# Designed miniproteins, single chains, continued (3), part 98

Each design is a single chain, and the fold is of that chain. pLDDT is the mean over its residues in the fold that is shown.

## One batch from the design tools (miniprotein)

Design m11392
Fold by ESMFold2-Fast:
Structure m11392 (fold): chain A 102 residues (1-102)
Amino acid sequence: MGDPAPPADTPETAALREELIALGEKEMASLSKPSSLEVVKAIEAADEPAREVGLLQAAGELYSRRGDDEKALQAAQLIMRLLEEHPEIPKQLEEAVAKLKA
């Protein structure tokens, strides 16, 4: 028998999510590259769940660059879970970027 486990954060996963979001926000505030500024503006203009995905993506990229593959993987897993819950997020982010370019 399969157990349909409800989507639940462990205390460890919840704490990691909060750390990754905070790290993403902090690093976005320090970005100065033109392409990074477009991403920052798209994330700021996005709805709440899409904004969280953008922040997790920024944090995951930072951990990957620092050689922290484990935390980078954890960030990717959190992003995949959000995308499963909100499959419209990629389109919302693309629309936000398109509006900034118009």
Scores: mean pLDDT 65

Design m11393
Fold by ESMFold2-Fast:
Structure m11393 (fold): chain A 92 residues (1-92)
Amino acid sequence: SKGEEGAEAAAEGGRKAAKEAGKKGNGTGASAAGMSSAGSWASGKYGKTEEESAREAALNAEAAAGAAKDGGAEEGAKAGEEGARAAREAAE
């Protein structure tokens, strides 16, 4: 399913953003957003539609990417942005 695949991509991008932000000392906000992205992916199996989970995962991956970028973790920011894009495309 494209919605589930997109949400999973956003969860992975969010986790990578959190990891890279953590290396720069800015892990807390990115970790929270990355965990929220992963939770949104899982929600499609437990009460949300896959499209709703993908949209929510994209927003959380974007938040994780922003936190990584603010901390100077450009590779993490890019990963979060790529995951968010995949989830947004899946939600369309």
Scores: mean pLDDT 70

Design m11394
Fold by ESMFold2-Fast:
Order: C-alpha cells, then structure tokens, then sequence
Structure m11394 (fold): chain A 72 residues (1-72)
C-alpha cells in the first residue's frame, strides 16, 4: 500500500494531469473486475484461496484509486 502510493506520486510528477485521469479510470476498472471476480467465485463455489486473491486485487486497486484521487 505505502509503496503503491509512492509509485503513484512519482507517476504524477512524470505525467500530465490527463495521465492521472487515465490511471484513475484504470484503477476503477480493476476494482470493478475484482469485485465481479469475488462475486462470481462466491456464487460458483470458488476456493477460499481464489476469493482471497481476488479480494487482495480489489484492495490494491482501491489503494491505487484513493492515492490517485488524493493527488487531484
């Protein structure tokens, strides 16, 4: 999480503001994909390990999204 925030901060310094909007859109798409994966796994009898992996992906996407939104 902290390392992700640091990387996002570095990216903002290197990219124009339009680049940050694209990264925010990407992070939102990743979060939605992870949420859909979690729901699919829970409804279709996915393993606890697969669910945890999807939840971790969602957590990372949420952390990236929050860090990017704070930079705007």
Amino acid sequence: MKETEEAVKAAKEALPEEGIDALIAGARAQKEAAEKAIKYLKENGGSEEEIKKAEKAKEIAEAVLEALEKLK
Scores: mean pLDDT 74

Design m11395
Fold by ESMFold2-Fast:
Parts: structure tokens; sequence; C-alpha cells
Structure m11395 (fold): chain A 68 residues (1-68)
């Protein structure tokens, strides 16, 4: 299912906040086990993502990057 730009905004904000707390630029640079922990936190903070495919989330993130 296609996610909205607003959901993508929240997702990006949560990812940035978690990256800052871990002291990294991107959460995906962390080890696999740490990424799993952060994915669980993201789903709790942005539960709308649970019904969205990874592809739909990526598409919404791309649209957000192209919008002002």
Amino acid sequence: MKVTIEIAKKYLEVKKELAKKEGVDNIYSLPKDKQKELEEKILKLVPELKDASAESISAAMLLLAEEE
C-alpha cells in the first residue's frame, strides 16, 4: 500500500533522531542486531508503517525528497 508524504516525514524524523542518539549519520551503518532494535522502535513510533511494504515506504521517502 502507498504511504503518505506525512508518514514518510515522520519516518525520516524518527530515523534521524535515532541516528543522533546512536552517534551515527545513518542507522543502517549499525550492526544487524542494532538495526533490528531500531526497526522495532520505528514501528512503535510510526505504526502506520506496519501495513506498508518496504517498497511503498521507500517510494514515499523518495517523493518526500523531491517535495519542498
Scores: mean pLDDT 72

Design m11396
Fold by ESMFold2-Fast:
Structure m11396 (fold): chain A 65 residues (1-65)
Amino acid sequence: DILAEETAAMARMIFSALGVKAEVKIEDGKIILTVRGEDEKSREAAKLSEKAAKKAGFEFELIVE
C-alpha cells in the first residue's frame, strides 16, 4: 500500500528531525511505533506520527521499551 509506505516514511522523517530513536512498522492498516525511553521529544514525535496516521486513515499504536 503506497499510502501506508508514504505515511511510514513521513513518521521516520519526523523522528530523524527530532533526533529520536524509533522503529516504524506497518501492519494491516495500522502504524506501529516503537521508541526507547519516555521523554518530551519521543512524546512529540509520537503525537506528530499519530496525527499523520489518523489523517491518512490508519490506526496508530505506540510501544515504549
Scores: mean pLDDT 72

Design m11397
Fold by ESMFold2-Fast:
Structure m11397 (fold): chain A 92 residues (1-92)
Amino acid sequence: SSEKQQLLQELAQLIKEGRDWLEERLREGRETLSEEQVRRLEELALEFGAFAGEIQRQALTSSPEELKKLIEELEEYRRRVEEEVRRLFEEG
């Protein structure tokens, strides 16, 4: 359906934005954070990628209503990751 196509595009955009944001934080972190904090940031980026991949896998067979819930789960997960990343920069 066109609704499902629009939601899949929204999901792909949210994943791209999250990935790009984390890549930018990694560039900044390599200049400002300790080696241990950079490793934690790399771990968070890897975990985000794994979670996003699982959400995309589920999205392929999801209804529009299920896909909306997956988008909400991704947004909530991203919010938690962003909070943890912000904490790393506040401690550095």
Scores: mean pLDDT 89

Design m11398
Fold by ESMFold2-Fast:
Structure m11398 (fold): chain A 72 residues (1-72)
Amino acid sequence: SAEAQAHADRGRELAAQGRLEEALAHYEKAATLDPNLPGLAADAFALGMRAAEAGDHELARRAFTLSFQLNR
């Protein structure tokens, strides 16, 4: 949906700004609206890698969990 896509787009923008927790919140909203949104699982995985590189292991775990759930 357009609303799900808008949340995914906002999540990517926030991630680019280093606002990783807010980025995850928007990816979670996108997933709730459209769990089959193309690219969302990859976006969540990329966020997990960035969180891990930043030392936020809990945020990384949450993002990787979201990616795994969407890629079923």
Scores: mean pLDDT 90

Design m11399
Fold by ESMFold2-Fast:
Order: structure tokens, then sequence, then C-alpha cells
Structure m11399 (fold): chain A 79 residues (1-79)
């Protein structure tokens, strides 16, 4: 799910992608996302910015972890 959203943003021409929200495995998501981007876009993958998946929402925006990230994840892109 998260990886698919990141790939969609990369295809739109994003230069930077920010992941935030709740996820079962931070490292697994990082690895999977980078791999999927490398395989599914024609140009160099965008820079991936990962916030605390429980604490962040959006780009560098840090919010109360208990108010965001419980079962949800957000992908934001920079062009």
Amino acid sequence: MLVDEMVEEAKRGAKKIVLSGSAPSFSTIVGGALRALALRIDSEPPKIILGDLRSYTGREAKIDPSSRGSGEAVVEAEY
C-alpha cells in the first residue's frame, strides 16, 4: 500500500517523497519502497524522506504520535 502510493507519486515526477504514519516495520517499508521505485520508474528515484512513521504527518511536520499513525500512513511528494 505505502509502496504503491510512493511509486504513483514518483511517476508524477516527484523529486522528494515523505512517508508518515503507522507501519508494522520501518526498515521493511524503506527497503521495499526504494526497490519498487528503482524498478517502476524510468528516471532516477526521488529522494525518500522518512519521518517517524508514528509521529510525522507530511513533510517534516511532526505531530502528536497518538493522534496520527494508528493504522494509517500518509505519502506526500515534492516536485
Scores: mean pLDDT 51

Design m11400
Fold by ESMFold2-Fast:
Structure m11400 (fold): chain A 91 residues (1-91)
Amino acid sequence: MSTEEILELLIEEMEKRPSGKITNEELIELLLKNTDWSEEQAEMFVKSLDKDKDGVITAEELKEWVEKAVKNGLDIDAEALIKRIEEAANK
């Protein structure tokens, strides 16, 4: 599974939640269920998203992660993903 597909799964899960947020534990479970990643790989990814270290991933933190990843050479449609993240937060 690509990083873009993982981001799409996260955005879809956030869209299903009334708060538009996901906990670190919930995201780890989502990744382990839907990817070939180890628990350690999932935990490392989640910790990279949780900038405020509050145990919750917000739409804003996800947007910042996507923007930083694209600046570091990740070849994804950042504009489309960021738009979807904004829509998930404002449903």
Scores: mean pLDDT 77

Design m11401
Fold by ESMFold2-Fast:
Formats: structure tokens, sequence, C-alpha cells
Structure m11401 (fold): chain A 74 residues (1-74)
């Protein structure tokens, strides 16, 4: 469980870092807000036992890919 939590924390920081980088580069605060809300929802579902650590990580990886795609298109 602790190793899984470390992976989740790493994924969260990576996704947030990408969104912040995008905001700094483009001045667009909407992506940072949207990503923050999605991360909070994923973590809430995980904390409530609604999803497994593996599912939470998968959702965070999906979100990372989405942010990367937006960065490439900007």
Amino acid sequence: HMEENARLIGAVLRVIGLAVEYEIKTGDKSVTKEVGEKVSEILRKYDNGEITPEQALEELERLEAEVKARMAAA
C-alpha cells in the first residue's frame, strides 16, 4: 500500500507540474484548474475506497497523456 501511495503521489505531482508548465507558457489558467479538479476527484474516489490504487494510477496516467496532448497542440 505504501509503495502504491508513493506511485500515486509521483503521478499527481507530474500531472500538476505539466499543467503548471502549460499555464506559465500559455497564460491559460483553465487547464490548470481543470486538471486540479480532476486530480482532486481521482484522489477523493481513492480515499473513499471507490477505486483501487491501480485504477487511480491509470486515471492519473490518462490525465497526464491528455495534458501532454494539449501542450503539443498549443
Scores: mean pLDDT 81

Design m11402
Fold by ESMFold2-Fast:
Structure m11402 (fold): chain A 87 residues (1-87)
Amino acid sequence: ERERREEEERRRAEELEREGRELVEEAREKGASEKAQKLAYYIPAVRAAAREEGLPEEEIERRLREQIERAAKRNNLSEEDVKILLE
C-alpha cells in the first residue's frame, strides 16, 4: 500500500515534468519569452491540482486562464506571450 502510493506519486511527478517540458518546447517554437516558457512548464501541474479538487474541465480551463493572466501581469509578459500560453 505505502510503496504503491510512493510509486504512483513518483510516476505522476515524472509525467507532469515531461508534459511541462513538452509545453515549454511548444512555447519556444511559437516564439515565447523565457518567462512565458517557464510558466508553460507549470500548466500541467495546475490542471492536475484542479482535477484533484473535483472541478469539471470547463472550470479547470477557466482557473488556468485566470492564473496565467495573473502570472503574466506579475511578470510583465507581452500580449504575444499571453496568447501563446492560452492558445
Scores: mean pLDDT 78

Design m11403
Fold by ESMFold2-Fast:
Structure m11403 (fold): chain A 84 residues (1-84)
Amino acid sequence: MVEEILKEVEEKKKEFLKFLEEESKQPTVDMEKFYKKVQELEKVIIEGVEELRKLGDEEGVKKLHEMAGEVQEEIEKFLKEKGL
């Protein structure tokens, strides 16, 4: 259960980062698509944190917070590079 939650979040994070890489190659950013992708990943992280808290896995919660921080840094970098 815990390992499955962490794996699901990690897979969604990888998909999102790949999306950012592909969008970085485009001349314009689809902001509606970008916003939806951010919301989808945020929801998975929030739900994962809630489940891990119910299971008492403080280390897993810490890992999800670290993943969220990494995603936030990549988002900020992407937006800055696009002048947004």
Scores: mean pLDDT 81

Design m11404
Fold by ESMFold2-Fast:
Structure m11404 (fold): chain A 90 residues (1-90)
Amino acid sequence: SSSEISHLVELSKTSPVDTLKSDNSAEVTRNITALKKGFGISEKNAATLYEILLKAPDEKSASRAAMSFLLAKNAGESEAEALKFAKKSA
């Protein structure tokens, strides 16, 4: 899970527009699958979390968003509520 977060934090250093427009749809799918497995969440919510992390202005903001998601989920919040905390923390 931490290695998956580190990988996504590295991706957040790339322009979100350029990353989202990447011809590498297989890499995007792989990253979403990694979030789904690592966080134990639905594919739809993993995709939303991936977008939040990619749109973060820097690595610190992306890490804060990912940690806010994990803390909210571990506190018993729904995946949808945890995503709101992630977005606010980015």
Scores: mean pLDDT 71

Design m11405
Fold by ESMFold2-Fast:
Structure m11405 (fold): chain A 70 residues (1-70)
Amino acid sequence: DKEFLEKVREAADGGARAMLEYPGATKDDVIAALRNYVEGLGSKMGVSQAVIDEAKAYGERKVEEAARAL
């Protein structure tokens, strides 16, 4: 779980950074890509659905916060 969560944090921070550095990246596209990444990674690592769902919520929140800062 900890390795999964750290990878999710890194991906969410990368998505948030992409919103700030690349004006062509839409919030919805970044959130969709992040959700797909988290689902796939969690499935590969055998992580519980509850943890996957919380990780998706965390990533979405990070991207939303970056979008609001623009």
Scores: mean pLDDT 77

Design m11406
Fold by ESMFold2-Fast:
Structure m11406 (fold): chain A 95 residues (1-95)
Amino acid sequence: QKEKEEELLKKLRDLLFNPPEAIRNLKYSTFKEQFDKLTPEEKQAVIDYLKELKEIANELLKFDNGYLVSLALRILTALRQIAKDNPELAEALGL
């Protein structure tokens, strides 16, 4: 339903525009090195944020809409790239 699509896109926008401080200060090219230096609380905040992005992407895949499916696949690909060399993140995200 259209209403569920709009709700999910709003949640996605809110997440992307308001990342937790631990995410905001990370450089993509050195993500693993920086993640490994985070406190347990900061690591959990990062994990929770990435789990929420994965959940939204999985929900977007359920719609018969090429744009939403494309968006979901891009999110999932980015999450797999981030988790690639980090077993803790891969396990926590179920990747």
Scores: mean pLDDT 78

Design m11407
Fold by ESMFold2-Fast:
Structure m11407 (fold): chain A 74 residues (1-74)
Amino acid sequence: MISEEERKLAERVFDTLQEIEKEDPETYKKIAEATRAGKMDEALKLFTEYLEKKNRQEDKEIAERLFEYSKERR
């Protein structure tokens, strides 16, 4: 089972992705395409670069932490 912490991080990342889809659908499409292609490192880079550009440092740290959990399971 996933931890409550990991679940909360995943929910926050999902909410942030929905905000990106609404505000910048082109960037969201690039992230989604990278994710579908299995290029998770590229998807994370696109996501964190967008967050950094928008000064959303806390959301960037949350995404990086969730990615670390994903690496542990690979």
Scores: mean pLDDT 77

Design m11408
Fold by ESMFold2-Fast:
Structure m11408 (fold): chain A 96 residues (1-96)
Amino acid sequence: SKEEKEINELIDKLVNAPTYDERLAAARELVEKYPNSKLAIEKLKDILENSPSLLVRQVAAEALAMIGTEEAIKALLSLVNTKYSGLVLPALAARY
């Protein structure tokens, strides 16, 4: 769909943009336009777990916290007692 295409384009910007500010801007746009997108939440969780870039993983955790829906928070909480706790806890603390 058109929504899935735009979500994929925003995710691509979050992963590949050259600066933190540009990656964060893509994350904010994703949150504002698609806060209830299961597709966006699943892709952000995948990036948080699997991206080779620690800085990209950080923005993915921040995006999930910014979305702030029950599904997004559950995705973050599923990782809180894992090796990703160092990304999850600061993201949650900044928003809650």
Scores: mean pLDDT 81

Design m11409
Fold by ESMFold2-Fast:
Structure m11409 (fold): chain A 87 residues (1-87)
Amino acid sequence: LLEQLDQILELANKAIEYLKKGDTEKAIEYLQKAAELAKKAGLDIIAKLFQKGVEYAKKGDLEKAIKLAEAAKGMAVFEKTRLLSEM
């Protein structure tokens, strides 16, 4: 799960970077990969946020897509911190 969270965070950072550059195709690709990994990890809320990010990016609403990706990233950071504190 920690390794999956690190991968999700890397994908989220890439997605946000491409959204800020206006590269919607690359951003959507990374958001979809992040959503898939989050779903496989059982992180349903995080997966849903990335999926909504994909929808807004496809509509050209990059500002909302960025906010959703940042929210998903924040939740992933929180989950990683929680797991480390309970070790």
Scores: mean pLDDT 85

Design m11410
Fold by ESMFold2-Fast:
Structure m11410 (fold): chain A 86 residues (1-86)
Amino acid sequence: VSEEDLEAEVYEALGIMYAVLAGFARAKGDEKTAEEMLKKAIELLTKSYVLKGVPEDEAREIAEKEARDAMESGEKRYKLVQELVK
């Protein structure tokens, strides 16, 4: 694994983490925090794809889709956990 590949993986992991946290915030009704975390997720994922050789404009489009999907997954998971807890 190259150093650039490892750096890209770190940005991807952080980006997904922020997207999931954005989903949790949205599930709680905190739209401002959700929006701020989603923006961070998109920037981090965009950086990851650029490091992997994707042009920045395409990287941002891919990052936006991936971040949105991760956010929706996080929101669903948060709501499911709330249903399971007493």
Scores: mean pLDDT 84

Design m11411
Fold by ESMFold2-Fast:
Structure m11411 (fold): chain A 78 residues (1-78)
Amino acid sequence: SALLEEAAAEVGEAVAGGTEAVQQGAVNTAKAMFQALMAGLGEEARRKIEADAAAASPETAAAFRLGLEKGEEAYKKL
């Protein structure tokens, strides 16, 4: 989906100053959230991402939450 590709690019740009792991985490989270929403599994995905963020370092948590936000935003544009 073009919207998923745009969301991934936007997230990648936003975390470009972070480590490769942080950047990949944010992009993968955005894609996972978008795909989960398309499958009707948005609530389950949101809970998992929030739990992963709560257990992570502040930097990684911020990346996961940015990915979640951008994945949801892309879905709303459908």
Scores: mean pLDDT 80

Design m11412
Fold by ESMFold2-Fast:
Structure m11412 (fold): chain A 77 residues (1-77)
Amino acid sequence: SMMEEARKLLEELKKLKEQIKEAIKNNDLEKVNQLLAEFDELSRRLADLARQTNDQDTWAEAQKIIGEIQKEAKKFF
């Protein structure tokens, strides 16, 4: 279902956050840029699915993680 797909993408987003944090810790600019591109695609897909399912809880959690990733990226640049 679209709701299950959205929750799966949310878990992928959480894993991506940890990968981005690790790449930043290692000063791996190439990896950070690659992971941020994946982040943009996942965030867009998740936003679309959350809107279609009216799953406000999943969307709220997604926005929190999106904000955390953006905050981590700012520390690197």
Scores: mean pLDDT 81

Design m11413
Fold by ESMFold2-Fast:
Structure m11413 (fold): chain A 92 residues (1-92)
Amino acid sequence: MEKERQEAIDEILKKAQDLLAKAQQIADQLRAQGKDDAADKVLNIGVQATLELISIAGQGYQGMDPEEALKKAEEVLKKAEEEIDKIVKEAE
């Protein structure tokens, strides 16, 4: 159980790092195009989602079911990706 919990936490934290890196890359591309407002919005979504994922990982350490934590993390990721895609599309 402790091992499965640690693996779920590690997966959530990796997803958080990957999301933040992706949001930073998208924001950098938007800034290169002169779309600073869109870049700021994308980065803010990435940062907020990363903080939510870190919070979920913290709840995992405090006894949240690993499967529930992973499900919540997937919902946060999906929402963040949809919001980022919408901003990118609106900036075109």
Scores: mean pLDDT 85

Design m11414
Fold by ESMFold2-Fast:
Structure m11414 (fold): chain A 102 residues (1-102)
Amino acid sequence: SEEDYLEIVEENSIAHALTFVLAEALAKEPHLADLPQSSEAGKALFPAVPYDPSAPEDILAEAARLFLSRVHDPAFIEKLRAFAEELGSPKLIAAIEEALAA
């Protein structure tokens, strides 16, 4: 459902789309709940939709990796990069670059 994710980004924010992707992934792959849930804030936020701008960087990094595994449109990839740069998160920037290098 790449088309569904692109529609969410156009009608909402990239952050909302990332939260949605992570929630869907955890419904199918429960073991992924262990990855971004290393902090108390992460446990309290997940599986909350919509996105919380105070979300831990580990949650955002994992959501970005899952988003990039499904979305291949260059325009939306650039929106994700712009979002990461605006947040100033080194972990999120690194996760995006690692996913795009694969």
Scores: mean pLDDT 57

Design m11415
Fold by ESMFold2-Fast:
Structure m11415 (fold): chain A 99 residues (1-99)
Amino acid sequence: MLSEEERKALEEALKLISQAVEEEFDEEEVLKKAEEYYLEALKEDKGKAPIEHIAFVSVVLALLEMGVKVPEEIIEKAKEIIKTYDLKVLGKKFEELTK
């Protein structure tokens, strides 16, 4: 479903974000949820942003959905990506999860 490159981008984003997250979480479950967000983004926001940026926001959304405390700097970076590339699908999910 996802290309090898897209899946690798999600794995790299999770590894980067995990370095900043203080609490433990199920990495396999985060990746599954992040893949779902990535695929939803591709339906309406396809081609709007680089693969690594969509992957980053997708992982942040997955962590938020699971109740993981994400550092403010990571959250601000996700907001900046959503705004910069006008990611409507991921932006709506972000608003829902941070409400």
Scores: mean pLDDT 82

Design m11416
Fold by ESMFold2-Fast:
Structure m11416 (fold): chain A 59 residues (1-59)
Amino acid sequence: SREARERFANFLVSLGLLSEAQARRLTAGELSQRELAEITGLSVSTISRLLREAESPPT
């Protein structure tokens, strides 16, 4: 969802892995998981897991 992408984008910005401009592109759905992996240095599997966690945060 857009909300999951926004939470994940803000998390990556807080770590210094994304700029605010890149975070806006991620929230808009303009960045693929592969492109995120290349920008952040994280694996595609890690990005997929973190996006899933952002979709359903634990209580």
Scores: mean pLDDT 78

Design m11417
Fold by ESMFold2-Fast:
Structure m11417 (fold): chain A 102 residues (1-102)
Amino acid sequence: HMSEEEVRRAIEEAREALQQLLDIYKAQLQQQLANIEAAAKANPSLQPVADAFKNQYDVLLRLAENHVERTMARLEAEKDPEKVLEEAERAKRILDEVQALL
């Protein structure tokens, strides 16, 4: 059983973990896009390919941002402290796994 303060701490820790995951994801996507744009600059015939990848990355970024926002809204509305803790621990675990791959 969790106190109200423990629930608030878990929500804040989840927010921090999700924000760090989003920042890592954005950095990786920007690096990939920069590499594709650099290739297109060296070979202009690749410009349509670079434009297509840019559109794909914009969609992926919006989906990731929307996922984080919806997850946080769900956690803030959740009345079951155990579910809040489980979701926060899951976010931290995913962050640890992603950081281990970098």
Scores: mean pLDDT 83

Design m11418
Fold by ESMFold2-Fast:
Structure m11418 (fold): chain A 64 residues (1-64)
Amino acid sequence: SMAAQRAYEDGYLAGGGAAKIGGFNSGLWASRAVADATRQAGYGPEGSQAAYEGGIKGALDAGF
């Protein structure tokens, strides 16, 4: 869905950004935070899952 795609992209940017500043663990915490915020905003489990997956992917792509 469009909502899941947007959630994924938002998660990717947030997780990657956090990982670049604070390392991989910061990226993981940011991924969880974005997933929780997406759930609280009422996007449902599909959007929450997409945000989490995007965040993890962003953190991994940010480098190590």
Scores: mean pLDDT 79

Design m11419
Fold by ESMFold2-Fast:
Structure m11419 (fold): chain A 106 residues (1-106)
Amino acid sequence: SDAEDRALIREFEGYLRELYKKLLGKELPPIPESYSVDEAVLVLMARALSLADAYAEKNNISINSMDELKELLVDLLVKYLGVPRAEASAMVDRLFALYDRVVAAS
């Protein structure tokens, strides 16, 4: 549902902002509340990809698949924010599923 998708986006945005601060020393501007779910998830995914790429480069990690990217994002949530692995995995899976739906509708 739109409400569930917005709740997921808001929660993941919060975690991503904290990861950017801890790992890159950068502040992320908030995603405007006027953005549609589609616009918000595209911005959020671009930021997640940028974080993963920056972290991978700094730590000499190769990301060769979408599954490896998802696993890295889960590991960052667990290691740096203390999110339980099952919760982090479910959240990342739900975010990527939402992103796939948005891209398919474009």
Scores: mean pLDDT 88

Design m11420
Fold by ESMFold2-Fast:
Structure m11420 (fold): chain A 85 residues (1-85)
Amino acid sequence: SMEDEIAELKKKLDELEKKLTPEQVNLIRRYTFLKSALESKKNGKPLTELERLKLYIDFAEKALNGEITLEQLRKEVEELEKEIS
């Protein structure tokens, strides 16, 4: 079920957060929040819990693998904040 998929993704997210720095966690959480807010502004509906979890996990894995730097995460958040303002 969708609820089972959400539960499994929450477990994966929790394990990934244990490996991330507090600043990485804060930036990825902020990014996910802003992406959901931007979808609400553009399309009248925020991201679903499943979509937010998948987005967080993707960014967390990229950060851990060095595919996204801390500076790139900061820039992504800044650009989203400008779009929402």
Scores: mean pLDDT 87

Design m11421
Fold by ESMFold2-Fast:
Structure m11421 (fold): chain A 81 residues (1-81)
Amino acid sequence: YKELLEKLKKAKSIEEAEKVLQEFLKKLTQDILNDPSLKPWEKEIEIGSVEFAVAALITLMKKTKEVDPELIAKIAESLIK
């Protein structure tokens, strides 16, 4: 996650931030799917929650047409266990 968070902090456009957030979501989803402590239905809830959070961030950036890369990176980091 360190590399993705660094890329997110350096994002200067909404399009760049969106791309990095989608890569982050993909990695987080894979980590959840590979977590042996979670049951299938728990994995579905966790994945749905992080998908919603990422979609909300992308929507907010597109609506405001601004990117606060440090704030977005901090929120993304909070999604990591």
Scores: mean pLDDT 75

Design m11422
Fold by ESMFold2-Fast:
Structure m11422 (fold): chain A 82 residues (1-82)
Amino acid sequence: MAEEVLRAAEEAGRVAGGPDTQKAGRAFWESMVRAAEAGRGDLAVQGAESLANGFIDSGGPEGKEAGQRALDAGRRAAEEHA
């Protein structure tokens, strides 16, 4: 599960800004997964939405699609740990 969320965030980050954005996206999603595992699914969802919106706003049409996929994956992860 975490793997799919991280891969979606990495792809959205790559589309939006290349390798540096990809690394930042991965690190942030790892933090959100830890929050969900700690029972803070509310924070994980908020973080996922903020990150996904950033990719949508900066990546153009491709970033929008990748950001939406990352958001959906993040919400699913939060539901499994909430």
Scores: mean pLDDT 64

Design m11423
Fold by ESMFold2-Fast:
Structure m11423 (fold): chain A 89 residues (1-89)
Amino acid sequence: KKKLAEEIEKMFKEVAELYLKTTGDKERAEKILSAGKDAVKLILTGDEELRKKVLEGAVQLLDDLAKEMQDNPEVTQWLRDRADRIRSM
């Protein structure tokens, strides 16, 4: 539970930083970071079903960002690898 929350928090922070560096969109990057903080809270306080929903939402966000940033293949591959990592959890 705690290890999963720490991994998700780190991932959302890295995704937000990468998104800001790639797009320059501070508002969107802050929303990604906020979503990560909300996800961490739900993982720590929620039941198993809620945790599954949070992980599904994280995967969907990463897939959406990968499609948005498709012109940067290194960023797209990094996001897809992170999504696959979450799917295996």
Scores: mean pLDDT 80

Design m11424
Fold by ESMFold2-Fast:
Structure m11424 (fold): chain A 80 residues (1-80)
Amino acid sequence: MEEIRERARRLIKEAEDFYEAGNFEKARELAKEAEKLLEQVPEDSELLFDIARVYSRLGEHEKARELLLKAAEIERQKRA
C-alpha cells in the first residue's frame, strides 16, 4: 500500500518535471499512470490535488475539476 503511494508520488513529480521541460505528452502519460495506481489503494486527497494540478496545467480542465471535487469530498468525510 505505502509502496504504491510512493510510486504515485514519484510519477506525479516526474509529470511536473516533464511539464516544466515542455514535454506535455509525457507529462499526461505519467499523470494517467499515477491515477491508475490510486485506483488500487485508499484515495489520498493530497495526491489527488497534485494530479489535478498537473491536469489543469495541461489544459485538461474537466479531468482536473473531477479530481478536485473527489479530493474535497474525501476531506469532507474525514472532518465529519
Scores: mean pLDDT 79

Design m11425
Fold by ESMFold2-Fast:
Structure m11425 (fold): chain A 74 residues (1-74)
Amino acid sequence: MAELGEFLRHFAETARRLIEEVREKKGPEAVDEATQKLLGLAKEAIDRLDAGMPLEEVKAWFDERAEKLLEELT
């Protein structure tokens, strides 16, 4: 599954950057909440891929939700 592997790579890069920004702005105690919420978004994105949504649309949806999450947490 090339699309799933590519999304997981994209997710890992986005999650790494977002978690680091949350850590810098709110401290290490906020990282657990950010991680749990990001994992929830990843699960929804994978469900969308499994339902036949194009990879680029899933990535765009995930990026949009992750950006909103970052604003909410910082």
Scores: mean pLDDT 82

